# Designed miniproteins, single chains, continued (2), part 53

Each design is a single chain, and the fold is of that chain. pLDDT is the mean over its residues in the fold that is shown.

## One batch from the design tools (miniprotein)

Design m5831
Fold by ESMFold2-Fast:
Structure m5831 (fold): chain A 85 residues (1-85)
Amino acid sequence: LDLIRKQIERIEKDAPYIKSLPEEDRKKLALAYAGGLGVLGREALDNGADPEEVRRLVEEALRILEEVAPEAAEEVRRLLDDVLA
């Protein structure tokens, strides 16, 4: 869970930078963060983490990514479907 929290902190810190990028680059970076969150979420679940807590943290990260890169929202959610289920 700490790695997911650290990733959220990084996304929050980088949010102004992400918003300043051209749309295509912003989308690519948001998808890269989503992919990383998916891997970390699955790893946490495989190690016996509380599924509800993992889901809550991933949803928090999703909210930030959707705010900074709304054009990527559907693809970001699709990448995280397994963790959000």
Scores: mean pLDDT 78

Design m5832
Fold by ESMFold2-Fast:
Structure m5832 (fold): chain A 114 residues (1-114)
Amino acid sequence: SKKLEELNKEVEEKLKKLAGEKIKELGESLDPEEVEKILKEVLKFAQKLAKEKGLESMKREEILKEISKRIKAPEEKLKRILDKIEEEIGEVPSTPLVLDIVIRLISIEIEKEE
C-alpha cells in the first residue's frame, strides 16, 4: 500500500541522516572497525524506529534468500553470522536499506573469518 511505501521511505531517510551524522562524528579517518560500529548502531536505531512505526520484521528465510543473491558463501555460514547479528540488534525491519546494511555486516564478518 502507499502508506507502507511512505513509511519505508521515512525510515530510510532517517537512517541515511543518522548514518551521515555518525560518519561526521568519526571524522575523515574511517577504519573497517569504525564502519562496522556505525552500521550496527544504524541497525539498532532502525529496529527501534520500525517497532515505533509498526513495520514488520523480515522472515529469516526471506533474509537468507536476499543475502544468498549478493554473497557467495555456504548457507550454514550465512545462518551463523545472521544469528550473531540478530543477537546484537534484534529482529531486522522489512526495509531495503536495512537489508543492505545487514548484507554489508555479513560481508565484513566473512572477510574477518577468511
Scores: mean pLDDT 70

Design m5833
Fold by ESMFold2-Fast:
Structure m5833 (fold): chain A 95 residues (1-95)
Amino acid sequence: SELEEILEQIRKLLQEAFLGDRETALAKLEEIIALLEEAKKKFPEFSEYFDKMIELARETIERLKAAKTGEEEFDALVEFAARFQEIIDEIKKKA
């Protein structure tokens, strides 16, 4: 389905964020936000979940900008990935 294709594309972008440098991670998080904004228009029944995901991504962008070490950057992305996956799993259970 189109929803599953969007969620898979987001997962791929998140993987690319982990594999890249800080600037790559920031760019991929912005791309994730853009895809989530599009998803909200196509699937308004899940808009509350997409809003939570967008807020989480924006919070993670700010954490990455404030990070002073690679470990702090990695920790921010790990926490983001875990919380983001929980929301994806909730969407999949209801879809």
Scores: mean pLDDT 85

Design m5834
Fold by ESMFold2-Fast:
Structure m5834 (fold): chain A 85 residues (1-85)
Amino acid sequence: DLEEIEREIAERIREKMLRSLGAIRYYREKRVSDDPEAVEGTKMPLEQAQKDLEEAIELAIEEIKRLGLPEEYLKELEKLRELAK
């Protein structure tokens, strides 16, 4: 019931954040290229991926508060925010 819904929501939030982190990692890795064109081409995708992660974290915080989910989820989001810097 409600507990199952809470688990599913938590898992989906985690999956979205992991996908955004993967994109950030991918574009950061591209930025260490010696090719100026490749580096220039990663600026906007990296910035967008970072914004997407921030938006996903903000939405997750609001959803956690609305559903009354455990505070442990908020702590996980703060850790992810630090890792994205």
Scores: mean pLDDT 67

Design m5835
Fold by ESMFold2-Fast:
Structure m5835 (fold): chain A 63 residues (1-63)
Amino acid sequence: MEEARRAAEAAAAGEMSGEEAGRAIQDAGLKGTPRDGEGARRAGESGLSPEVAGELAVANSKS
């Protein structure tokens, strides 16, 4: 779970692509998709803090 959150935070901060973050979320055992990583990146672009974007991405992947 922490690895998935960190990947989503990195994507939101622009340090990682949305696809890479989505793969990291899946590799962490969550039902994450590249779409979840892209969502985090887009939230960061919209001015949402990387931490909040990462938390939202992990929560969505866990549902």
Scores: mean pLDDT 65

Design m5836
Fold by ESMFold2-Fast:
Structure m5836 (fold): chain A 86 residues (1-86)
Amino acid sequence: SYRELAELFQAAVRAREQGLKEGYEVALRRLDAEMARAEAFAQKAAQGKDSKEGEIMLDNVRKARDTYRGELEREAREAREAALRA
């Protein structure tokens, strides 16, 4: 369902934020791992009886992955600046 996919996206964002406390490389690895889980969920939906919903979910996963990676780069820069001001 779209709710389950949304929960997977929230888990990916949370994993990224927690990883960023340890560093950019850790945040990126954790984000990619959780987004891979979201993609696997969407792929299973696309292979099921409601393939149209699964195809929409796959498109949403690809867009979210690109967005979250872009946000991570920005957040990593902001976190570095904040650490220098603390």
Scores: mean pLDDT 82

Design m5837
Fold by ESMFold2-Fast:
Structure m5837 (fold): chain A 58 residues (1-58)
Amino acid sequence: SFEENLEKAKELFEERKDKLSPGAAQQIENTIKKLEEGKIPEGLKEQVAQNLISILES
């Protein structure tokens, strides 16, 4: 579900943020905030959460 993917992205970000550049960390954090605030369209939010997981697992 979207909620499970968002939680996983947040957990992965917390685990890996020290390996990210400051700019990459800021962009990922900002995207998570937008997902939490409902600023991403409903049709895109699941794909955005999946993309964050893919980036953070790479």
Scores: mean pLDDT 81

Design m5838
Fold by ESMFold2-Fast:
Order: sequence, then C-alpha cells, then structure tokens
Structure m5838 (fold): chain A 87 residues (1-87)
Amino acid sequence: MSIDDEIRGLRDTVRELLEQGNYLGAAEVGSSGARAISYRLKSEGRYDEATRLSELADRMRKAVEDNDVEAAREAVEELLRLLDEIL
C-alpha cells in the first residue's frame, strides 16, 4: 500500500472523528497513525516530515493522557494541515 493511501486513510478517519465531536478519540487515532506514517517517511529519507509527524504524535498522546480536549483538538487540526501538505 502506498504512503499516500496511508495518509489519506488517516486523514479521513481523523476528520470523521472530529465531525462527531470526538476530539480525544481523534487525537488517540491521530497519534498512532502519525507515528506509523513517520516510520514510513523515515524509510523513504523524508526525515523533516517524519520528525514533524513524530513530534505531533507525542503532543496528541500527551493531550489524551492529560484528558485535555482543547489541546487534543489543536493538535489534531495541525495534523490534518500537515497531512495535506505531505500529500
């Protein structure tokens, strides 16, 4: 499966959760997905994009652990922008 397909899949899932108002769920899915895509980007030599996704995955994970809905929403919105930029 192409990395573009993985990015689109993550974007679509996270967007659906945001539309449902499930910000913490979106951050949990976004954190795991961003980490996986970061690994794929590193394997392709795309280190800058991989680092940005990894840092964002950590921010989303922290928001979920802290039960911080506002931080989760902000990080998820930033994730969606970054995924569109990588595509």
Scores: mean pLDDT 86

Design m5839
Fold by ESMFold2-Fast:
Structure m5839 (fold): chain A 87 residues (1-87)
Amino acid sequence: SPELEAILKELVEIVEEGLKNNESVAKLLDKIAPVLAKLESLVPKEVFNRLMRHLLAFLRALEEGDLERAREHLEKLKQIAEETLAQ
């Protein structure tokens, strides 16, 4: 789905830019919330829950200043996005 590809790409880009620019968790949540609402309607619940798990872990790592853990969860988000689009 072109809509699914676009929204997954947008999620990953927001998360990557947030990490790169050391954005506040509050600012990232404002950017991410509408993307998550759209994703929930486009992906199976299991896929959405996997994305949410790694996204929440990413946001927590940023809040704690653990950039290595933040990068790990960003890579997991990218992997899930790629797997979802390969179906």
Scores: mean pLDDT 87

Design m5840
Fold by ESMFold2-Fast:
Structure m5840 (fold): chain A 58 residues (1-58)
Amino acid sequence: MELDKEEVKELLRKEARFSYSEEALERLTDQIIELGDKDGDGKVSKEDLLKFIEAALS
């Protein structure tokens, strides 16, 4: 399952360990897309996103 920027932002809003402003959430979402988007399509896999969230929670 692949997630676009809007879906990543919503998942981060629900799962985020830290409180973020909307601007900080946008920047974090952009960074996750940049790191997880291996094909240049502007999307990341759900598994890759969950790994980033797991790292943030530890």
Scores: mean pLDDT 70

Design m5841
Fold by ESMFold2-Fast:
Structure m5841 (fold): chain A 97 residues (1-97)
Amino acid sequence: MMRERALEAAREAIRKVKEEKDQEKVDEFLRKLIRERDGLAGLSAVLAAGKMRKNPDADEEEVAEESLRKAEDVLSSFLESMDKAAEVADEIIEKRR
């Protein structure tokens, strides 16, 4: 998936958090992003929104870039966790026999 699209999704989420006072509308926007875009873009947007909510004075581009990097790390870690889960399952099956 394209990093540029994920970065733009993060920027859109940051903008929505800053402009919208109604947190329900922000959450609805994030749910729509998750449904309509790829996993990297959706996760980057959610992480960026979370960071901006915790620190409203943070630099928007820095938050977007950090959120993209964190999203890449989380997705990579998830794939590694799935591989480990499969390995543990195989070990349990072998020990049972």
Scores: mean pLDDT 77

Design m5842
Fold by ESMFold2-Fast:
Structure m5842 (fold): chain A 65 residues (1-65)
Amino acid sequence: GDSKLLEELSKFPEDVRNRLLELVERLRKEFPDLSITEAIENNPEFAEEFVEIGLEYIELLKKEE
């Protein structure tokens, strides 16, 4: 369910979290009858954007020593 995604989003830095929340809101607006996961799977562009945000977050984590 969405609760797991929102919980994981709360662990991200505010800028990354806001980008992911915007993506989630857009998915909900464009695909109201689909779960977030189903909407991403049915739209490769959203999946690619999600991965890009995730990669940016991983790069930030590498700088936290």
Scores: mean pLDDT 70

Design m5843
Fold by ESMFold2-Fast:
Formats: C-alpha cells, sequence, structure tokens
Structure m5843 (fold): chain A 75 residues (1-75)
C-alpha cells in the first residue's frame, strides 16, 4: 500500500512535468523533475500546482492523465 501511494505520487508528478514542458513551461517542468529526483514530493507538487494555475487548459489535461494513472494503479 505505501509503495503504491509513492509510485502514484511519483508518476503523477512526472506526468505534470512532461505536460508543463510540452506547453512551453520548461523552467517549471525542470524544477518539478529536480524536486522529484531529490525525493521532495511536497516541493515538486507545490511547483506543479503553481505552474498549472497559470494555464487552466493544461491543468485540466494533467488532472485527466493523473486520474487515468490512479485508476490503472488502484485496479
Amino acid sequence: MKELEEKLAREALRVAAEALEQAGLTDAAQRVRDALEAGDYETANRIAVEALSTDPELRKEVLTKIKEIGEKLLK
């Protein structure tokens, strides 16, 4: 259970970073990746949420992808 929660958080934040990079927010994407590599999930999440708040369409896309990942991992 704990391993599944960590895996879900890591994959969700990785998806957020990839989406940010694809949207041209490359600095924010890199900062999220750096925080993930450091194991700092709180900082990674804060940076991702802050960057996504500037683009409502991108936020919607990321939330949809995170939901898909969660459904696959929890099944």
Scores: mean pLDDT 76

Design m5844
Fold by ESMFold2-Fast:
Structure m5844 (fold): chain A 61 residues (1-61)
Amino acid sequence: MGESSEELLKLQEMLADDPLFRGPVDGVYDASTHLAVGLFQKRNGLKQDGVFDEETRKALA
């Protein structure tokens, strides 16, 4: 399920202080969130695919 998530909202809030994230903090997976997830993955040495998967969640924690 990729519509909305409390985990995704957490990620968006974390990224809101980053100038790379320009989307709303609403827990919805949109194009801005997809880009921000990809950039977060790149910065953490993860596979940069923009998918909010287990490795991305682990890096967020």
Scores: mean pLDDT 68

Design m5845
Fold by ESMFold2-Fast:
Structure m5845 (fold): chain A 74 residues (1-74)
Amino acid sequence: GDELARRGLEEGQRGVEYAKKGDGEKALEGGKKGIRLGLESLESNPTGGTGAVLTGIGALTEAYLLGVVSKEEA
């Protein structure tokens, strides 16, 4: 398989896990890494790259919800 797509998926999944624990900063970092690696892999592995990007977007969305809400509430 494409190593970039696999790594992107792993980073995105890690971001989602951090978001579930309420760590918006680490969720954002994982989501951004997942998206970057997924995008870099799209030409070689469109299916895997797309999966990594979508997983990263999910983590990034949760990070924004946690970060924006926490900043406005604090």
Scores: mean pLDDT 76

Design m5846
Fold by ESMFold2-Fast:
Structure m5846 (fold): chain A 100 residues (1-100)
Amino acid sequence: SSSDLQMLEQLQKILEQIKKVRSLEELQEVLDQVRQLLSTSSGEIAILLLQIETKIESAIEQLKEIAKVRPPTQEEIDKVVAELAEVVQKAIDELKKKMS
C-alpha cells in the first residue's frame, strides 16, 4: 500500500540518521522519531517499530551506564550504532518482502 511505501521511506530515513549518530543526544533524537512513527502505526509495522524502539532504548541505557563513570568513546558509540543499523536494515528487508 501507499502507507507501507511511506513507512519504508521513513525507516530508510531512520537508518540513515542512525548511521550518522555521533553522540547519545543524537541517538535520543532517533528514538523520538521511531516513537512518532509508532504513534500512527498498527499491525505488523507497529511490531517491527516496537522491536526497533526496544533496541534503541537498550543501546541508550548501555551508553548511559558507561557515562556514569566516564564519557563514552566514539568507538563505543560507533559499535552501538552499527548494531542498531543492522537491526533496522533487517526490519526494512522484512517489510520489503511483505510489500512484494
Scores: mean pLDDT 84

Design m5847
Fold by ESMFold2-Fast:
Formats: C-alpha cells, sequence, structure tokens
Structure m5847 (fold): chain A 75 residues (1-75)
C-alpha cells in the first residue's frame, strides 16, 4: 500500500530530524549506516530510529552498532 509506505517514510524522516537535533554526529553517522544495512525494510528502519530518538547518545550508539552488525550478519 503506497499510502502506508509514505507514512512509514514520513516517520523515518521525522525521527531522523529529531536525532539530528538531539544527538551527536557519531550517532547520526551510525544511524545512516544502520539505515543503509536495513535498506530493504522500511518498518524496521522506522522502529529503530524511533527507539534511538528516545535514548541517550551512549545507548543509541550501542543499539545502532548492534542493529547494523545483526543486519549485515543475516547474510
Amino acid sequence: DAERRAAVKAEIVRHMRRILETHSDEVVDLAHEALSALGGDPERQRDLLARVSQLSDEEAKELLRRATEEARRRR
């Protein structure tokens, strides 16, 4: 459903904007890396960024590194 995918993409943009405003450049870089690794799964990208936006920089870095590693190790 195109409307559902557009809504998910809008949420990804909104969460990423919040991360850009509230977190360090290192978290932003790790978020871009994680989004790239999850490129085939917009709902997972959205859910990951939603969690990151609620965490401290240290917790966000740990979550993002783990998510990227898991996505890359899946294949």
Scores: mean pLDDT 83

Design m5848
Fold by ESMFold2-Fast:
Structure m5848 (fold): chain A 94 residues (1-94)
Amino acid sequence: MEKTEELGELRKKLLEAVLNKDYEAAKEELLKLGLSEEEAEAMIEELSKVPDEDLEYELELLDWGEEMNKQPSPEAARELAKKLKEEKEKKKKE
């Protein structure tokens, strides 16, 4: 789905769940978007390596962006998919 609102809610829920160490909730949200279990686990693993300070900052930026710009962004969905693919390839090689 190409809705900025759904993508923003996903990112917010993912970041909140990772901050709370609730990886099951984070995985559930990713699976609802049609990601495979492997893709969801890879994304959660990478997010778990990010400092809590940076995750909190990202959440603040998402809240601000959602209020100021409620426009659909297919580019954000493509960037997310690209990052997941790159991480998969990186783990296979290393």
Scores: mean pLDDT 64

Design m5849
Fold by ESMFold2-Fast:
Structure m5849 (fold): chain A 74 residues (1-74)
Amino acid sequence: SLRDLVDRLRRVLADPSASTATKGREAARVVEAYLDSLGIPTRDLVVEEFRARFEQDPDGTLRQIERMVRRLEE
């Protein structure tokens, strides 16, 4: 589920041995699952944008992902 992917992302973010690339990949999985739930056909382009944003601002990007997950839980 999307929540399981978010929990996996949180574990990866807390792992000091995890690379920025690994963290970005797990964040991309959450974004992909969210967009898939909305039926958005441009998810690949958006996923690449989120990978770049996560590298530059991991905390801000994580807050955005959490906001997206909360919208789906409604």
Scores: mean pLDDT 70

Design m5850
Fold by ESMFold2-Fast:
Structure m5850 (fold): chain A 80 residues (1-80)
Amino acid sequence: SALEKELERVEREVRRMQEELKAGKRVPLEEIRRLLERASRIEKELLEKKAPKELRRRAVLVEAGATTLYMHRLLEEREE
């Protein structure tokens, strides 16, 4: 489905940003915020459509990953 393909894209973007952050690269906070918004929307839509449990679990995990990235970057920018 379109939601499954979007979930796969968001999962790839979260992994990419996690690797960049681990490598000490600065990912723009706005890009992470938009990714988090996309992840949250997908999670909500999958829940509303009563998607299979495995797909919903993947959405929860990717939303958590995006949230963690956002919080880490927000703290880095404030702790100057």
Scores: mean pLDDT 83

Design m5851
Fold by ESMFold2-Fast:
Structure m5851 (fold): chain A 64 residues (1-64)
Amino acid sequence: MKPLKFPSEELKKLYMELNVLRGRKAFLERRLAAGDTSVQPELERIDAEIAELEKKIEELKKNL
């Protein structure tokens, strides 16, 4: 592909999604600190999603 239009748009979308997940993680971390251990499984899922998004962002940056 000669004119790469998609990488920049996808990169922005991934950053926005990452910000949303990081915000949710911060909220759940506060609940966990307050003694709500029921958020642990969701927190682990969000951590995994954040790691996946960070991987995709890094991969897209390499293709810039």
Scores: mean pLDDT 78

Design m5852
Fold by ESMFold2-Fast:
Structure m5852 (fold): chain A 80 residues (1-80)
Amino acid sequence: KVSPEVFEEEVRVALLEIRLAVAKIAYQNGEDPEKLIEDLEKLVEELRKLIAESTHPGVRQAAEDLLKEAEKLIEELKEK
């Protein structure tokens, strides 16, 4: 069974993944790019914190993958 600490970190990753998905949907629906960038920069900060704090390879890898996707979306928003 997963330890409570690993479970909490996995929940944190899942919530950050949902936040990124919501940002992508908002972008597709014409949300203000400036507002989306602000929200995504906060998401990036939380992902970097999780990567720094986590000792679990699976959690770190998932957070790193999500970080790359969020940073890519920020760059796309800045081009528009």
Scores: mean pLDDT 82

Design m5853
Fold by ESMFold2-Fast:
Structure m5853 (fold): chain A 88 residues (1-88)
Amino acid sequence: SELDAVLAAIEANNDPEVAAVAVRAGRWAAEQGLSLEEALDVVRAAVQALSLLEAGHSDEEVLAALLRQFSPEVAEALLEIAREVLAA
């Protein structure tokens, strides 16, 4: 799929943690039935969430940032994916 090609390119051109969060978020978005455009927005947001957590921001601060763009269900899923990648 077009999304799979984009995720493969991200994996090839980024560090392992950025690649892992992008691939997990993109696959989650596809499983939710989101369009390619929506899935790419989700991937970008998940990468930003990982970056904020790595910079020392709290889960509450990251969730607040995600809630400006996404529903609570999507925001919570992206924060969880970013936390799991960071903990691995």
Scores: mean pLDDT 84

Design m5854
Fold by ESMFold2-Fast:
Structure m5854 (fold): chain A 78 residues (1-78)
Amino acid sequence: SMEEKEKLFQEALKVVQEIGKVLLEKKKQGTPQSEIDKQAQEVEKLFQQFKEALDNGDIDTAQALLEQLKKKLEELKA
């Protein structure tokens, strides 16, 4: 449904925003810009793939990509 798509999109946006906050904090703590840029590019690629799956109505693939974004957030917090 359109409501389910909107819910998944909002969940993915929250995860991406939280990753952005974590990366900003890592940069303040002295993580090299090259590492920050690499992580940002990987997240952007996953989010783009998520949007494409969602636009195509592939909910299973969109959910799997959202779980990958959540895993990325957990790994970056460690």
Scores: mean pLDDT 88

Design m5855
Fold by ESMFold2-Fast:
Structure m5855 (fold): chain A 85 residues (1-85)
Amino acid sequence: DLGFTLPLKELEELAKKIIESAKDPSVPEEEIEKLKKEFEKKIEELRALIKRTAPPEAPEVEEIEKFLEELKKKVEEAIEERKKK
């Protein structure tokens, strides 16, 4: 691969942590917001890394963007569900 395995794994683990925290009523809303901001920052950092190191038309770039979009949707859905409860 193009060496993005570790950043992708970190984002997946962070997304999982946000989803689990959103399901836990004892976790403060402020903590969820902090985790969400960190997640968004790491996505932008990975996108910047991809722009510097990968050809823009590489198949791996398209797969990574699709994966990031799916992770973002799952995180947003979990936070929205928490706010409704």
Scores: mean pLDDT 79

Design m5856
Fold by ESMFold2-Fast:
Structure m5856 (fold): chain A 80 residues (1-80)
Amino acid sequence: SEGERTIALTKEWQEREVAEAAPHLAEADALRDKTIAEKGPVEGYRAGADYYEQAADEGTPRVARLFRSEAGRLRKLAEA
């Protein structure tokens, strides 16, 4: 039963983390795409990166790592 309990808790934790991350991912992507349309790709990628960095400070450690990775990717695209 301990193994079954651990599996159930892991699945519940993963579902909660995905639900927690989803609105931030959607908002960052929307802000990026809107800013690209209005100001061009460099400013759009920077806006998305800034949002992800802010969201990383408010999230769980695993979500924070994902957000910082996405911010770094967007900053590299802005510099290319």
Scores: mean pLDDT 76

Design m5857
Fold by ESMFold2-Fast:
Structure m5857 (fold): chain A 63 residues (1-63)
Amino acid sequence: MSLEEILTVAVRTAGPQASARTLARMGGARNVREFLEGLNRSLGTRLSRAQFSRLLRRVQAAL
């Protein structure tokens, strides 16, 4: 499953205006940095916080 698919499911579950912090807590992370590090490790990606924020905004806008 792609990162965009994971974020789409998470945003639909938490609500279309869910913050990155809310998504991090749903994923069991203490903060957005830990959540992003976990995603990068699991998916083999190297997303920065800024890239993650842009992707989250695009996913939210598409809903």
Scores: mean pLDDT 74

Design m5858
Fold by ESMFold2-Fast:
Structure m5858 (fold): chain A 68 residues (1-68)
Amino acid sequence: SSRERLRRMRSAVLDLVFEYAKEKKLSWEQFKEMMKLAMDYVAENHETLSEEELLEKVKEIIEEKLKE
């Protein structure tokens, strides 16, 4: 179901963002911003993209934001 897919994606995104937060020593504000950007993308695209494609794009979004 779409709810189960979103739950799995939220868990995967949270793990990914936590890894970036630990490695890059992100502030709480940066962490929240990354989570918002990632989950907004997942919410908009979860019915058109695979879970692998969603995670790849989320990683790109996080890395782009960290370059700012």
Scores: mean pLDDT 82

Design m5859
Fold by ESMFold2-Fast:
Structure m5859 (fold): chain A 80 residues (1-80)
Amino acid sequence: SEMEELVEKLKKLVEDESASIDEIKEIVSKIAEWAEKNLSKEKYDEIMKLMQKFMEALINKDWEEAKKYAEKLAELLKEA
């Protein structure tokens, strides 16, 4: 699915630790748009909270925390 491809790409970019923040933001934006259209308000809000924590970790260059939140996002989106 499109969502699974976006999440997998996000995880690979985070694991590489060399990805552009702008490239990651583009993928995050696409995931957020998909979630808004396809998920309940409650699930969308949960995804957006994880996205916020993920982006904060990236800005702080905390790659371990970023990987943790990317994995949690993948799990939630798979269950949606």
Scores: mean pLDDT 79

Design m5860
Fold by ESMFold2-Fast:
Structure m5860 (fold): chain A 96 residues (1-96)
Amino acid sequence: VPLEDIYGARVRLEFPGFSKEKREAIVAEMKAALAALPETVAVGFYGSDEERIVEIYAATREGVEQAVEVLKDVAAKAGAKAEVLEFYPSIAALNK
């Protein structure tokens, strides 16, 4: 009861040879798909035009898993690269 779990993931995206227009469209599609999820997903994009690190946080593990699947699916369809770097099952587990 006193424990609160927050789930998260870190994903690395690469867009080698993509134009700015195509990258913006892909990112917009990812954000739209994430916004369609039943829970609020906090998403941050970091890095250069060719490489982005995406951090995802949600209240449920299923929400994070669906968000990761969306990112991987959109990237794969666009010919971009997406790799999962970390999965955060709960904040309590990360205090070590």
Scores: mean pLDDT 71

Design m5861
Fold by ESMFold2-Fast:
Structure m5861 (fold): chain A 58 residues (1-58)
Amino acid sequence: SKADLQARLAALRAELAELERRLKEAEAQGDVMTATKLQMRMLSVRTEIDLLEAQIAR
């Protein structure tokens, strides 16, 4: 249902916010490898958000 898609979208947005927090911590520590992995995960999550938003709009 559209409500289920909205709930999934909210969960992904919360995950993205947590990943952004962790990225700032990794960058502050100079942990380039962790920062790179977090950036790749954030890209994946953003792609999922875009797909869900497109599905909800239809």
Scores: mean pLDDT 88

Design m5862
Fold by ESMFold2-Fast:
Structure m5862 (fold): chain A 68 residues (1-68)
Amino acid sequence: SNLEKLKEKIKQAPTVAQAVQLIVNAYLNGKISLEEAKKLLEELQKKDPSLTPETVRQIILSLEKHRE
C-alpha cells in the first residue's frame, strides 16, 4: 500500500526534516489522507523528540490550509 511504502521510506530518511517532507509530499499528492498524515507525524514525533510538538502543530496547520 502507499502507507506501507511511505513508512519504509520514512525509516530510511537521513534526517527528520526529510521524513517530514515525505509525509507532506504524500499528502499533497493525494497518496494519504490528512488523518494518516497526522498519525505519521505523531508517530515520528514519538520516535524522534527533535521533532517538537510545536513543529508538528505548525505542519498540520499548513496541511489543513492546503486541503484542496
Scores: mean pLDDT 81

Design m5863
Fold by ESMFold2-Fast:
Structure m5863 (fold): chain A 85 residues (1-85)
Amino acid sequence: DEAMVKRLEKMIEGRLKNIKEMIEYSKTLSDEEKKQIIERAEKGLKQFIKMVEEQTKSLSDASQKRVKEAIKKLEEEVKKLIEEV
């Protein structure tokens, strides 16, 4: 469990970094292109969360809770980033 949890947490951190970079890049673009990048980031985030949740199904309840808390933090940070553009 611990090794898988750490791997998933690292993937979540990497996804947040990638979304931050996408949103920063979008600030250099037109309003229409910015909207398209944000929509793509939101769609990608939903797909990523589903994938991570599938990976946690075989883990203990405590490990599932830790990953769910990391996902919630990811969603909250991404929401803030989108609201700032």
Scores: mean pLDDT 84

Design m5864
Fold by ESMFold2-Fast:
Structure m5864 (fold): chain A 80 residues (1-80)
Amino acid sequence: LSPREVRILELLFEKPMTAGELAKALGMSRSATRTLLRDLEKKGLIVSIEGPDGNRYYSLSLEGLRALQKYKKKEEEELK
């Protein structure tokens, strides 16, 4: 996983977010953010659902949670 992909997983761990909200949080264009989200969804690390407002929300999958936890363990080891 790239550092940008990991950051998306961290944000989605807190709450489901739209592509626009993720783009704003990452300082990226919506198009670039959607490309990363598509790649993560293809890998099974996130899922998407249409909300009652008609916006598409992205959420962390169980596989995404496991990938994030593995990265966090490595990060914690690098801080020791």
Scores: mean pLDDT 79

Design m5865
Fold by ESMFold2-Fast:
Structure m5865 (fold): chain A 104 residues (1-104)
Amino acid sequence: MEEEKRKQEEERRRKLAADILREGAGVWIVNHLRKLGLEDKAEEVEKIWKEDPEEAARYAKEVFEELGDTNFAEALEEAIRSGDLTFFGLVGAYFDNELKAAKA
């Protein structure tokens, strides 16, 4: 049944897109920590992300809270809570928090 093969190929493409967006979130978190000079924390996040992205995001949230980066920590919490731990989800939440803080 050629229909079955078509469905499998569509599902494969959708899964690849989702995986890419999730990997993008991990890369952004790791690079943000590295730019702050926290190479050890960045390596830990990268390590945990391979096993459990949500746990890695929770670890990163605690690190950013300790640094006083409340906007990024809250963005991570929102992404975890909503299940939208993707690059676009994190970017949107982070900049929304930054804009709200700037207007306060």
Scores: mean pLDDT 76

Design m5866
Fold by ESMFold2-Fast:
Structure m5866 (fold): chain A 61 residues (1-61)
Amino acid sequence: AMAREEEVLRRAKEFAEEAIKNGYSVDEIARKASELAREAPGVAQEIADLATKAIGSVLKK
């Protein structure tokens, strides 16, 4: 396991939770997900899945 990918994925999960709690915009979530995916391409799909779930939660409240 690569420590970098684990750290970035953990940060992505924390960001998703924060985004849902604080009602971040879809644009903010998409931007952050793109930045994290660039930092750890090996987990980009997992980051995208987390972002999609967060966006869905924010849109439905």
Scores: mean pLDDT 79

